# Ledger of designs, part 52: designed miniproteins, single chains, continued (3)

Each design is a single chain, and the fold is of that chain. pLDDT is the mean over its residues in the fold that is shown.

## One batch from the design tools (miniprotein)

Design m9903
Fold by ESMFold2-Fast:
Structure m9903 (fold): chain A 79 residues (1-79)
Amino acid sequence: LGNIYLELGKVDEAIEAYKKAIELKPDFAEAHYNLGNALLQLGKVDEAIEAYKKALELKPDFAEAKTELELALEKKEEL
């Protein structure tokens, strides 16, 4: 439980940091991708999907974002 608590607190801080990075540079595809990863760790699958889609809109050749989007979409259908 202590490890889970620390992990969740760090993920929330990471999400806040990525949102601030996006406010400073909205076209930063990597920040949207990282935000998606953090949201997925919190089980916010729909929000993660939107973040990955935005990363791909900004950088269509972003293979990592495409892979994570496909996995998140599969996870949403299983839920």
Scores: mean pLDDT 77

Design m9904
Fold by ESMFold2-Fast:
Structure m9904 (fold): chain A 99 residues (1-99)
Amino acid sequence: SLEELFEELEELIEEARELLKKGDVEGALEKLEEAIELAEKLLEEAKEEDRERLLELLREIRELLLEALKKAGDNKELVLRAIGQILRVIGLEIDLELK
């Protein structure tokens, strides 16, 4: 159901947050990438009333990706991965605002 997808998205975001607190940047990026894939599915299924909820969750994902970018330090692979996912989330936010 749509609500089950939102609950799964919220869980992935919280798992990523906990991994970042522990300094597991790679693990956090894996959870955020799963969250973005789920957000893309939600964007296709979401009604107008779900738009604001999805926008707020996308903002949380973007904030966690920015934190992951800062914590990646000199790890070029993690830095580029975080930047790529930030751009992907911005694209989803733009698409959702235009609907």
Scores: mean pLDDT 87

Design m9905
Fold by ESMFold2-Fast:
Structure m9905 (fold): chain A 80 residues (1-80)
Amino acid sequence: MEALLEELERAIEALERGDREAALEHLRRAARLALEEIEDVTRATGLALRLIGLEIDLRLGADPAEIIEELRALIEELRA
């Protein structure tokens, strides 16, 4: 879980500084880590698909602020 949370936080930091390419790389790593670190296969798959969706949205020109809000919500869910 620690490496997954770290990549999600790095994605937020990249988006806050306007580094879209770095944010995309961190989202890809987070999706891979979700499958590796979350023992519940259904939960792991659901999170990975949600992260892939955010990557696609970001590539299609979604507002970085909306992506940041969704990533913050995911971090809260994972810490609970």
Scores: mean pLDDT 83

Design m9906
Fold by ESMFold2-Fast:
Structure m9906 (fold): chain A 97 residues (1-97)
Amino acid sequence: MSKEELDAEVAIAFLEMQVALLKRSKKPISKEEADAFVRIAERTAQAALRSGNPDLLRRAAEVIEEGAEVFEKQDSPYAKEAAKRLREIAERLRAAA
């Protein structure tokens, strides 16, 4: 495994943990939390793209899409905007795979 592939695996695992925490949270998502999640997703996407590994690109897209689904279930405008950005990131990853 290359360093780039390892960096992507670690980033994906961290994002999976963040999605799990979001699913367990009963509190409405704040703007700060939504923005933080999008930043983590963008960094995860960048790591997956640098790896050049199609399986890592697909896994990153799947986890980001799962995060988008959690945000789409909320009535918050911050959550809806974050979900849109997450979907766009995932589409770019799928196109690159």
Scores: mean pLDDT 86

Design m9907
Fold by ESMFold2-Fast:
Structure m9907 (fold): chain A 68 residues (1-68)
Amino acid sequence: SLAQLEENGRAFARAVADYLEAHPDATPEELQEHLKAVFGSDVVPPLTEEEVAELRAGARAVRELEAA
């Protein structure tokens, strides 16, 4: 359902935000290992430096939304 897709997206964004808040200098490899541990190795695709930068931007947006 749409609600479940939205919830899954929020859970992923929250996990990224929480990890990057605790480890602001984390590498793409470290972030990917964390996400694999949380969501499973078969669910998390390989992450590039560009994708990690986008995820950091998304994590900031999530924090701003939660602060509102």
Scores: mean pLDDT 70

Design m9908
Fold by ESMFold2-Fast:
Structure m9908 (fold): chain A 91 residues (1-91)
Amino acid sequence: ADPEEIDREVELGLLLIGLAVVKNDLQKGKPIDVEYVKRLLDRVVELAPKLSPEDRQIVLDALEEGAELAKKNGQDEVAKLFTEAIERLRA
């Protein structure tokens, strides 16, 4: 392990926590900061090529859950951001 590897693991952990907070807020029907979600998802997509297949699958699962929760709560713009991030990850 080197500082760059540790930094990537820490950043992934923080991004996953951020996604969990967004999913919790969507589940509770709370207003979502669209610009925050956009920045969070852009960073997730940027980090994705550096992830193991296992970590990439964890991220994809989290994004798919976020998209479904946003759709269920009528937050179409947020749902679109999650869906676009999933497509960018799969490309």
Scores: mean pLDDT 82

Design m9910
Fold by ESMFold2-Fast:
Parts: structure tokens; sequence; C-alpha cells
Structure m9910 (fold): chain A 64 residues (1-64)
């Protein structure tokens, strides 16, 4: 199966106090990934985003 990846990042703007939303559409197709690999990648991306100071990270895999 082929999968596409969408990541949504939420960050608090210190000047306005508002949560800003950034959508990263990864212009790549991921072929041959297992369910275990998809879940590990999701957790790694979420952990990395939190370490970088994002309030929330949403990771979405879509099967083509």
Amino acid sequence: PVYTLKVTLYKKNKKTGKIEKEVLDVDARFEGMTDEELERAKKAIEAHGKAKGYEKVDVEWTRE
C-alpha cells in the first residue's frame, strides 16, 4: 500500500497569545510501510515536535 503524510503543528505566539496553526503537506509517497512502522513514525514526529516547543502535533497517514 501507498501512504501520504500530513502534519499539523500548533504553536503559541508570545506577542498575541493566540495559537497559530501550520499545516505541513509532505510532498512524498511512502510505499511498503507496515502498521508498526507507521505508528513508530507518528510517535517520533509527535515527540520531536513537542521537544521543539510546539503545543500540539497532529500526524495523519492516508492510504492511497
Scores: mean pLDDT 79

Design m9911
Fold by ESMFold2-Fast:
Structure m9911 (fold): chain A 58 residues (1-58)
Amino acid sequence: SAAIERAVQAIRDRDAGTLAELLAQGVDEAEIRRAALAAGVPEEVIDEVIATARRLLA
Protein backbone atom coordinates (compact mmCIF):
# COMPACT_ATOMS: atom_id res chain seq x y z
CA SER A 1 0.00 0.00 0.00
CA ALA A 2 1.25 3.49 -0.89
CA ALA A 3 -0.04 4.71 2.49
CA ILE A 4 2.04 2.09 4.36
CA GLU A 5 5.16 3.03 2.34
CA ARG A 6 4.55 6.72 3.12
CA ALA A 7 4.13 5.89 6.84
CA VAL A 8 7.43 3.94 6.89
CA GLN A 9 9.18 6.89 5.19
CA ALA A 10 7.66 9.29 7.77
CA ILE A 11 9.13 7.11 10.55
CA ARG A 12 12.58 7.13 8.84
CA ASP A 13 12.34 10.95 8.54
CA ARG A 14 11.14 11.30 12.18
CA ASP A 15 8.06 13.05 10.71
CA ALA A 16 5.46 12.39 13.42
CA GLY A 17 3.07 14.94 11.85
CA THR A 18 2.74 13.00 8.58
CA LEU A 19 2.43 9.73 10.53
CA ALA A 20 -0.33 11.29 12.69
CA GLU A 21 -2.26 12.28 9.52
CA LEU A 22 -1.98 8.72 8.16
CA LEU A 23 -3.13 7.20 11.47
CA ALA A 24 -6.08 9.66 11.55
CA GLN A 25 -7.00 8.46 8.02
CA GLY A 26 -7.26 4.90 9.38
CA VAL A 27 -3.94 3.43 8.23
CA ASP A 28 -3.34 0.35 10.42
CA GLU A 29 -0.62 0.88 13.04
CA ALA A 30 0.26 -2.84 13.24
CA GLU A 31 0.84 -2.98 9.45
CA ILE A 32 2.96 0.21 9.62
CA ARG A 33 5.03 -1.28 12.48
CA ARG A 34 5.50 -4.58 10.62
CA ALA A 35 6.51 -2.83 7.37
CA ALA A 36 8.96 -0.51 9.18
CA LEU A 37 10.61 -3.49 10.93
CA ALA A 38 10.84 -5.37 7.61
CA ALA A 39 12.48 -2.25 6.08
CA GLY A 40 15.18 -2.33 8.80
CA VAL A 41 13.98 0.62 10.91
CA PRO A 42 15.07 0.13 14.56
CA GLU A 43 12.23 -0.78 16.97
CA GLU A 44 13.17 2.17 19.24
CA VAL A 45 12.74 4.66 16.37
CA ILE A 46 9.38 3.12 15.38
CA ASP A 47 8.14 3.31 18.99
CA GLU A 48 9.29 6.94 19.47
CA VAL A 49 7.73 8.28 16.25
CA ILE A 50 4.43 6.39 16.76
CA ALA A 51 4.22 7.61 20.39
CA THR A 52 4.79 11.22 19.23
CA ALA A 53 2.20 10.85 16.44
CA ARG A 54 -0.35 9.54 18.98
CA ARG A 55 0.34 12.55 21.24
CA LEU A 56 -0.33 14.89 18.28
CA LEU A 57 -3.71 13.16 17.77
CA ALA A 58 -4.69 13.53 21.46
Scores: mean pLDDT 89

Design m9912
Fold by ESMFold2-Fast:
Structure m9912 (fold): chain A 87 residues (1-87)
Amino acid sequence: DDAFVEKYLERARELVEEAREVLARARAGELSKEELRERVLELEIELGLLRIALGVLKLIGDEEAAEELERLLEEAEALLAELRALL
């Protein structure tokens, strides 16, 4: 289902972009520790949901979509690790 694949790849790209924005704002001192914790929690929830979607894509055998989603989630995990280091 092209709509399913497109939806989750878009969500993963949005997750990476949002994580980069939050990291930039945190590094600039624009976020309190409470605001940073809340944003990190929201990003971690979305990452968890997208990992479930990755499992579904692997089960269906959409190898190209699974590979792209996995790449985006690895990027999001790296950004979240940097964000957690600021807490």
Scores: mean pLDDT 87

Design m9913
Fold by ESMFold2-Fast:
Structure m9913 (fold): chain A 103 residues (1-103)
Amino acid sequence: MAPTVDVEGPLARDADAEVEFVATVTLAGETHVIRGRLTAAGEAAFETGSGDAVAERMAEAARAGAARGATLREAVSGALAGLVAEAGRAAGLPEEDVAAVLE
């Protein structure tokens, strides 16, 4: 199945300090729920066992995004989409499906 990323929660519009979120990621017919919070300093706390790669990628994106003046919401959404697209490529999904996730 094509990878899908859906982020729900009160991502603060002007949150350069802290973002709370719930992300639902569907990949290969399995649904993973990621609940957590990130700070602009790149500190991350998660309540589900989504895997270290997701936690590290989102923390890195939060730091990089804040440094570039992006909102934490933009950083988190981009990082999750990138992770899902990367996993989709590794699973042999069509390039078009992978590109759709990044958009």
Scores: mean pLDDT 55

Design m9914
Fold by ESMFold2-Fast:
Structure m9914 (fold): chain A 90 residues (1-90)
Amino acid sequence: AKKKLEEAKELLKEKRYLDAIAKADEAIELDPDYAEAYYVKGLAYFKLKRYEEAIEDFKKAIELDPDYKEAERALREALKALGKKLEDVL
C-alpha cells in the first residue's frame, strides 16, 4: 500500500493527476482504511477542478483519521471553491 501511495504522490508532483488517482485507488484497494491515500486522491481531484469528488475523498480521509488537519484544510478549500461552508457537510 505505501509504495502505491508514494507513486501517487510523485505523479501529483508531475501533474499527472489521473495517474495519481489510479495509484491512490490501488493503495486503497490494498488498504481501505488508508486515510492518506484518500487525501492524495482528493488532492488530485482538486487539481483537476473536480471539487465534488475531492470533497468526498477528503471527508473519507477525515472519517478514517479525525485529527487529519491537512485533510480538513483541503476540505474547506474544496467547499469554498463550490461556494459552500464546512458546516454544510460536517
Scores: mean pLDDT 84

Design m9915
Fold by ESMFold2-Fast:
Structure m9915 (fold): chain A 70 residues (1-70)
Amino acid sequence: SLFASGEELEKAARELIEKAKELAKTDKVKAAQYIAAAGILVAEASIAGHDELAEKLKEERKEAAAYVDA
């Protein structure tokens, strides 16, 4: 498979989400870019068949995006 493992996708997506939260109030543009990058990994998890992981990451990303947009 060309896709990363579920464990690799989970770790990478959560690192991007945390970086977005860290930058949310200091660099909103960069925070939004990390949220977008996390969205790509959520899509990859879904395409690879990691459905439960994709739903969990989608919700975590949604919460982080709301925080960035506040």
Scores: mean pLDDT 83

Design m9916
Fold by ESMFold2-Fast:
Structure m9916 (fold): chain A 99 residues (1-99)
Amino acid sequence: EVKEIIEKALEAIKNNDKKEIEESIKKLEEYLKENPEDAEAWKALGNAYLALGKYEKAIEYYEKAIAINPEDKSAWRALSLAYAKAGDEEKANEYRRKV
């Protein structure tokens, strides 16, 4: 089920479907209350908030994903992008070097 939630979130982001992104966020947040060590779900939540322009939330959730799985280069790239979007060029450059 979490795989289906993540896939639906990705599709909603690709289609700029704000309503579907918001529904995916709700489902991911509910899932993560019971499964707080699921790095892929935290990354998906970060991706959804990034797509909504909520950069501080995206940063928070990418940091959770990286704390669980520091080997996920895509999460480090996403964190760098989120910092760049938030206007923190120093942090963006720092984390870009992690990949």
Scores: mean pLDDT 87

Design m9917
Fold by ESMFold2-Fast:
Structure m9917 (fold): chain A 62 residues (1-62)
Amino acid sequence: MEKLQEIINKLKTLSEEELREVVAYLQKLGAPVTKPTRRDIILGLLTLTDEQIDELLAYLDS
């Protein structure tokens, strides 16, 4: 999915605080993510629906 790669690219530019915010957002969507690392976040993204990925991408673009 092209959108998944776009999110991964955005994660590379995020601060530690921003990564923690992404983890909290993923947990709200039901992803089993506990660590604010890019690897754990990417694994969480694989559990999301296309609609939830669109929501996360919009969140990151804000």
Scores: mean pLDDT 76

Design m9918
Fold by ESMFold2-Fast:
Structure m9918 (fold): chain A 68 residues (1-68)
Amino acid sequence: MEEEAERLRELAKNYREAAEGTKKASEELSKKDPKKGPEINELADKQVKKGEEKAEEAEKKAEELEAK
């Protein structure tokens, strides 16, 4: 139980870190190529949204396991 909850929390942190990295990378690329900036930002936003959703689900499940 404890190990499983820790794994899920680490997974959630990884998802959030990946989302932050994607957002920063897209902002950097948008500054270097303003013509493609909007398209890059749209793709990054979709990826970030997905990652945050998965992170929240993992955190929720970890809390439920710990609340036992």
Scores: mean pLDDT 79

Design m9919
Fold by ESMFold2-Fast:
Structure m9919 (fold): chain A 55 residues (1-55)
Amino acid sequence: SPEIEERRRDAAVYLRENLGLTDEEIAHLLNVTPEEVRRYVERARAEGRVVIDTS
């Protein structure tokens, strides 16, 4: 569902940017692939949601 995907995307970006987790660690937590985590971050950045250039 779109809402669940948005929440997962936001969670992935938050975990990466604020907690410094790797794409692999986030993938394990969210039960997705590391490539999907990268895709989440890319989409969030494109949508202007959460990601700055660096932590």
Scores: mean pLDDT 73

Design m9920
Fold by ESMFold2-Fast:
Structure m9920 (fold): chain A 74 residues (1-74)
Amino acid sequence: SEIEKLEEEIKKLEEKIKEAEKKLEEALAVIKDPNATKEQLLAAIGEALKAIGDIIEAKEKIKKLKEKIEKLKS
């Protein structure tokens, strides 16, 4: 059904969020490291910002998909 396809798409987006959250955590570990070089800090900040962007985009897509499922159930 269309609802099942939308639910599967949500699951894939939730997995993408988990992967991006892991990358964010790895980047934050570098940022918190007192021995990190300036170059490492700048690279980690860039990776953290990218991961945050990916999480926000995926969450917005999930929200729209959930709204579409709700309309289909109505």
Scores: mean pLDDT 89

Design m9921
Fold by ESMFold2-Fast:
Structure m9921 (fold): chain A 94 residues (1-94)
Amino acid sequence: MSPEERAREVERTRAGLLALLEDLKQKIESGSITPQEAARLLTAAYLLAVSLDWLGDPRAKEVIELIHKAGEAFDAGDYEQALKTLDEAMQLLR
């Protein structure tokens, strides 16, 4: 793909991932999320972060690791740690 097409795809993927992580954070904070919804949103976020890595985003690997850590914290019932880790991932995407 052209450099301009790649830059647009990176920006679009970053925006989509950021929106997804913000939705996940809001649902965890409100207590309205099921384990099944969390797994679905985390899987979608992981796939978008992998797409960013494939597109050559230098922060994508750190975002992938943070999404994985957020999932582990959520599964352990450590919602405070999950939210902190999601905030770190979102800061890398801003």
Scores: mean pLDDT 85

Design m9922
Fold by ESMFold2-Fast:
Structure m9922 (fold): chain A 63 residues (1-63)
Amino acid sequence: ATEAANLAAAGERSQAARDEVVKRIDELIEKNKDKGLTRWDAVLELAAELSGVPVQVIADGVA
């Protein structure tokens, strides 16, 4: 019962974290509409902001 409750809470936390990330990505796209940002560009910018690593380095590491 307790383990099941903890697993469910972890799932809810994952959903909340996903929704927050999606919200931040959408905000970055809106904020940078003039740059014609794609969703991938927004994801890379968010990752750079959270990790402190430049977008170019993250893109190069993933590519």
Scores: mean pLDDT 65

Design m9923
Fold by ESMFold2-Fast:
Structure m9923 (fold): chain A 65 residues (1-65)
Amino acid sequence: GSLVGSIVEAVEDFEGKTPEELSFKKGDRLEVLEVVDEERLRVRSLETGEEGIVPASHLRVVEAG
């Protein structure tokens, strides 16, 4: 699917506001697990192994899935 399985890199820091959201730092790499909507992705952090919902605007694709 679109973006699913892709490796993305954080272009800026993000601090999650809810238990469903994942916090990350600029430069962190994450795998896209699900496209929730046009603004949000469910990802797994390659740094910590944690999963959560994150804003797509804070990420860039570095390896297509």
Scores: mean pLDDT 84

Design m9924
Fold by ESMFold2-Fast:
Structure m9924 (fold): chain A 81 residues (1-81)
Amino acid sequence: AKKYKELAKKYEAAGDLAKAYLYLGIAYAEEGNLEKAIEYAEKAIELSTDPEIKRDALILLGRVYLQLGNEEKAKEYFEKA
């Protein structure tokens, strides 16, 4: 929630947009805004050159799709992570 949004602001100010988007995705998932969680996790994957950030974003997508009841899509993301 608030902690992850503040982390996102810090990484954005530092020029690390991939980390900023990852933390925004986590914050939105914690708030139950699953649509925005997916949006920002996908943006983190798109911009990241760091395999750890990509893996964390893929795990986040898997968790969000489980919350949506989409077990098949969740499995796809967990397998890619």
Scores: mean pLDDT 83

Design m9925
Fold by ESMFold2-Fast:
Structure m9925 (fold): chain A 61 residues (1-61)
Amino acid sequence: SEARKRAQEYAERIAADPNDAEAFYNLGKAYEELGNLESARAFYRGALALDPNNEEAKAAL
């Protein structure tokens, strides 16, 4: 599925740059589309830890 492809892509971006807040947020969205809400919320919290003013991640929690 497209969500699985995006999850893999953003996981690779985080492996290359663990400070990529946008990648954490998008990985959260991909897991949400896959129905894994616990993992999605964990990644949204990760995005907020890196960028506390990320309004999209705040709205997703």
Scores: mean pLDDT 86

Design m9926
Fold by ESMFold2-Fast:
Structure m9926 (fold): chain A 74 residues (1-74)
Amino acid sequence: APSPFEAAVLAVLDEVIAKTTDPNKRQELERLKAELEAAIAAGDRDKVNATVVRIHRLLEELGVDTEAFHARVN
């Protein structure tokens, strides 16, 4: 099962995906979600950490409030 932190990251990602109307941006978010879920299932902590960093950067580029993101994952 995902950790509370990993579950929180996935929940934020699902919310952002649901609000994303651009199909190309939505596809990239869904790809990162699948990559994160695969890393969690494999128990690959280095891959989980790297994927979370990539998700955070993409959310910043999409104009998501990073302070709100951090509040939800803590």
Scores: mean pLDDT 76

Design m9927
Fold by ESMFold2-Fast:
Structure m9927 (fold): chain A 51 residues (1-51)
Amino acid sequence: MIDELIQELIELKKSGKLTDAELRDYIVELAKKYGLTVEEINRLLKAYDEV
């Protein structure tokens, strides 16, 4: 699950269609939708920043 979300997020960043702020909002919505922990949210953000 989390690895699939990371991949989707990286693809969205590479697409250039969303701003950094919009992508961060999208991560927050994913966290609410899937009940992600703070650690899982931080993992998504780290993967995003590494691209």
Scores: mean pLDDT 75

Design m9928
Fold by ESMFold2-Fast:
Structure m9928 (fold): chain A 61 residues (1-61)
Amino acid sequence: NAPAIEKVKEAKKLLDQGKYEEAILTAREAINLARQGSGPDAQKALNEAEKILKEAREKLK
């Protein structure tokens, strides 16, 4: 599930740059793409994207 993995990487870069709102949007896109896939790579992308989403949301509190 290459598209989901690429979106996860993009969301991580945005999170690292302090662009939390963009990181949230990109992580949500990664979650949506991962849910359309199957297998271990899709599960990893989903878990990673959910972690990024949670961390970015915590930063905006």
Scores: mean pLDDT 81

Design m9929
Fold by ESMFold2-Fast:
Structure m9929 (fold): chain A 60 residues (1-60)
Amino acid sequence: ADAKAQAMADNARKAALALGLSEEAAETAGRSVAESNGDGKKAGEIARERGHPRAGQLAG
């Protein structure tokens, strides 16, 4: 995996947890960023498809 995309994914997960989102929503935020390769719009859509629109707002 791209190190930059992984760092962005880790940051999205930490931000979600800091905002009080569930562990599942935080994981979805991180995975969405990683799968989007840093594209915030795509990451947001992936998170919404997985049922975590708040995670999508943090990822995008």
Scores: mean pLDDT 72

Design m9930
Fold by ESMFold2-Fast:
Structure m9930 (fold): chain A 70 residues (1-70)
Amino acid sequence: SEASKYADEIIEAIKKKFEELKNDPSMSKEEIVEALKVLEDQAKKALPNLSEEDQKKLLETIEKLIKEAE
């Protein structure tokens, strides 16, 4: 569906941002985690426009990236 495509595009954008932050030598581990938490807060504002399944997928992806950054 169009909504699932939109969710996938958001997820890919977040993953790309994580790779950019991870490869930035000026960024500390703590700064990367903080940036991901900001993205999580922004993603939560988009939740009402997504299906329950897409909401879960988006949040689980962000939580996984935060855990990987720790």
Scores: mean pLDDT 78

Design m9931
Fold by ESMFold2-Fast:
Structure m9931 (fold): chain A 108 residues (1-108)
Amino acid sequence: GEVVAESVVLLFDAEGRVLGIARLRVTSDRKVTVEVALAGASPAAVEALRRALAEHGVALESLTVSEQAVRDRLRELLGVELPTAVTTVEDALALAQAIAQAAAALLK
C-alpha cells in the first residue's frame, strides 16, 4: 500500500541518553511497519524488543544494533549529536510500548 504517514521516534533511557531511533510508516491499508536502530543491545534485549513489538501488533521491518548507525541517523534527520546508551531488557519492553503508542497515534 501507499505510505500515508511517517514518524521518527527518538528512544531515550531514564537519564535522557539515546537508546535508539524508530522510523514508523503507515500505509493506506492502516498497516504500521517499524525500522529500529539501537546504539547497543544484548541479544536478550533484542529478543525482548522483537517479542514485545509483535505482542503489540507492530510489524518490525528491520532492527540494527550499531552506535555508528544511530549517530549517522541523528545527524541525517536532526543534525544533532547526543549521548548514547546500551538498551537493557527492561528498556526494550518500555521502548516497545512507546513505539506501539506512537503507531496508534499515527492511525488516528
Scores: mean pLDDT 81

Design m9932
Fold by ESMFold2-Fast:
Structure m9932 (fold): chain A 64 residues (1-64)
Amino acid sequence: SEVIERVAIHELQTEFGVSREAAEEIVRMAKEGASVEEIAERLVEHGVPREEALRLARNLVKAF
């Protein structure tokens, strides 16, 4: 869903300080079936704390 993608990208930027480019990459990874572990590691690379990154990754995988 385009709406779910836009909301996820916006939330990653505004709540977690992820850049637009990184947020778009992370959402694309989830849409393409990336694992919770792969998404969480990308979030950690972009400055999200590991515990929060794992929670977000689980939510993203469930949404897509």
Scores: mean pLDDT 84

Design m9933
Fold by ESMFold2-Fast:
Structure m9933 (fold): chain A 69 residues (1-69)
Amino acid sequence: MLPPELQEFIRKVAEEVRALLAAGREEEAEALIEKAKEEIKELAEKLGIDPEKAVARLEAAVREARAAL
């Protein structure tokens, strides 16, 4: 399992992305996703976690948020 800090970050990003997509604000959702990918890489490196795995988990959460619409 990812550390709680990474899990909370992913959860908050997925919630914000879902809200933006539900409101039809897709361009803002894409911008948030790109920014979040950079931030999660830095956080993962700081915590000694593989950045690629952290990004993959973020992308999976975003995909689930999109599918829920």
Scores: mean pLDDT 82

Design m9934
Fold by ESMFold2-Fast:
Structure m9934 (fold): chain A 108 residues (1-108)
Amino acid sequence: SELEAFREAHKEEYEQLVKKAEDEIKKNPNNIDAYARLAESYYLLGEKEKALEAVKKIQEHFLKNKSDYDKALLLRVQAAIYFSDGDFEKAEELRKKAEEILKKLGVK
C-alpha cells in the first residue's frame, strides 16, 4: 500500500521520464543512459516486462565493453528493482554503490 501510494503520487513524473528516455533513444539508439532511465522509470511504474527489455540493452553493452560506467547504471537499475519490491534498505545500498563508482569516474 505504501509503494502503491508512492507510485500514484509520482506516476505523471515517471511517465514523463519514460517519454524523454524514449525520445533520446529514437535520436541515438546507443544511448545507454537513456536505457537506464527508461528501465528505472518502468520499474518504479510497476512495468516489469518493459523494464527488463531496457535492462537487456544495458547488459549487452556492458558485456561488450566491461565499463565501470555501465556497471554503475546496472546497479542503479537494480536499486530501482529492490525499491519496487519494497526492499528499501537494499535499494539504498545498491544506489550508494552506484554513486561511489560514478564519483570515482567524475560523474554527478
Scores: mean pLDDT 83

Design m9935
Fold by ESMFold2-Fast:
Structure m9935 (fold): chain A 92 residues (1-92)
Amino acid sequence: MASKEAEEAYLEGVKAFQQGDYEAAIKYYEKAIELDPDFAQAWINLGEVYLEQGDYEKALEYFEKALEAAEKNNDEVSKRLATVMINFLKEH
C-alpha cells in the first residue's frame, strides 16, 4: 500500500478538493503519486479534478494511469472505478 507520506499528501488533496481548491488538490495528488506512483486512488482523484474543470482529455489520461497503477497493485476496486470512468469519457 501507499507510504504514510503519500497517504498524507493524498488526504490533503481530498481536503482541498472538498473546499473547491482544485489547484491545491492537483498539487497534493501529484505529490502523492510522486511518492507512490502505484497509488491508484490518487490517480483517480487527479482525473476527477480535471473532469470537474472540463478537461476531458487530461481526465482520460489520468484515469488510464490509475488503471495501470491498480493493475500493478492488484487493486480491484480502483481498477473497476478507473475502467468505468474511461468507458464514460470514450462515449462522450
Scores: mean pLDDT 85

Design m9936
Fold by ESMFold2-Fast:
Structure m9936 (fold): chain A 111 residues (1-111)
Amino acid sequence: SEIADALGRALGPALRRAYELKQQGKTPEEIADALAEGILRAYEEIKRLVQERDPNAEVKIEVKLEDISEDKARLTIKIYVNGKEIFTLELEMDKETAEAVYKKIKERLSK
């Protein structure tokens, strides 16, 4: 589907880049930049595709941050179309990186 293709194109490279940056010992900020950009790009591409077919369709992204231990957090991203969940992504990572991703997404959505 066009939505699945858009998700793959945006998230695939972003997840790969984030993994590479982590293996290279890059900062939580740099890893978070890669993840946040990919997530937001996926959201924007889905919104465009959905609204090209139905201009009145409501497309919403929700991001949830949950502590799972002292050092780890779970980031949950959900995309809704007209109140129906069409996509969910759960990522477990170090708390600092997860908090940075969450902050970047929230700041971008507020602009």
Scores: mean pLDDT 86

Design m9937
Fold by ESMFold2-Fast:
Structure m9937 (fold): chain A 83 residues (1-83)
Amino acid sequence: GRELAKKVAEALKAKDAKAAAEALYELVSKYPDEYLELLEEEASPEIAERAKRILLAAHDMEVPEELSPFEKKVVEEFKKLKL
């Protein structure tokens, strides 16, 4: 779990939308109840909040803050994996 959370953080920092989406998809698929805690512990509360917003948008749910252009690209890559 921790390695996947770190991989999500690293991909988001590198602005690699496909890598971020793939790592996040694997993290939430394997650790659906713990993924936010893992991201907060292994990366930061800011990265955990960004991941949460991406996931809300990927599931067509209400997002409390508007996504950045990069985060919107992560959502599109994530949606390809969800299908």
Scores: mean pLDDT 79

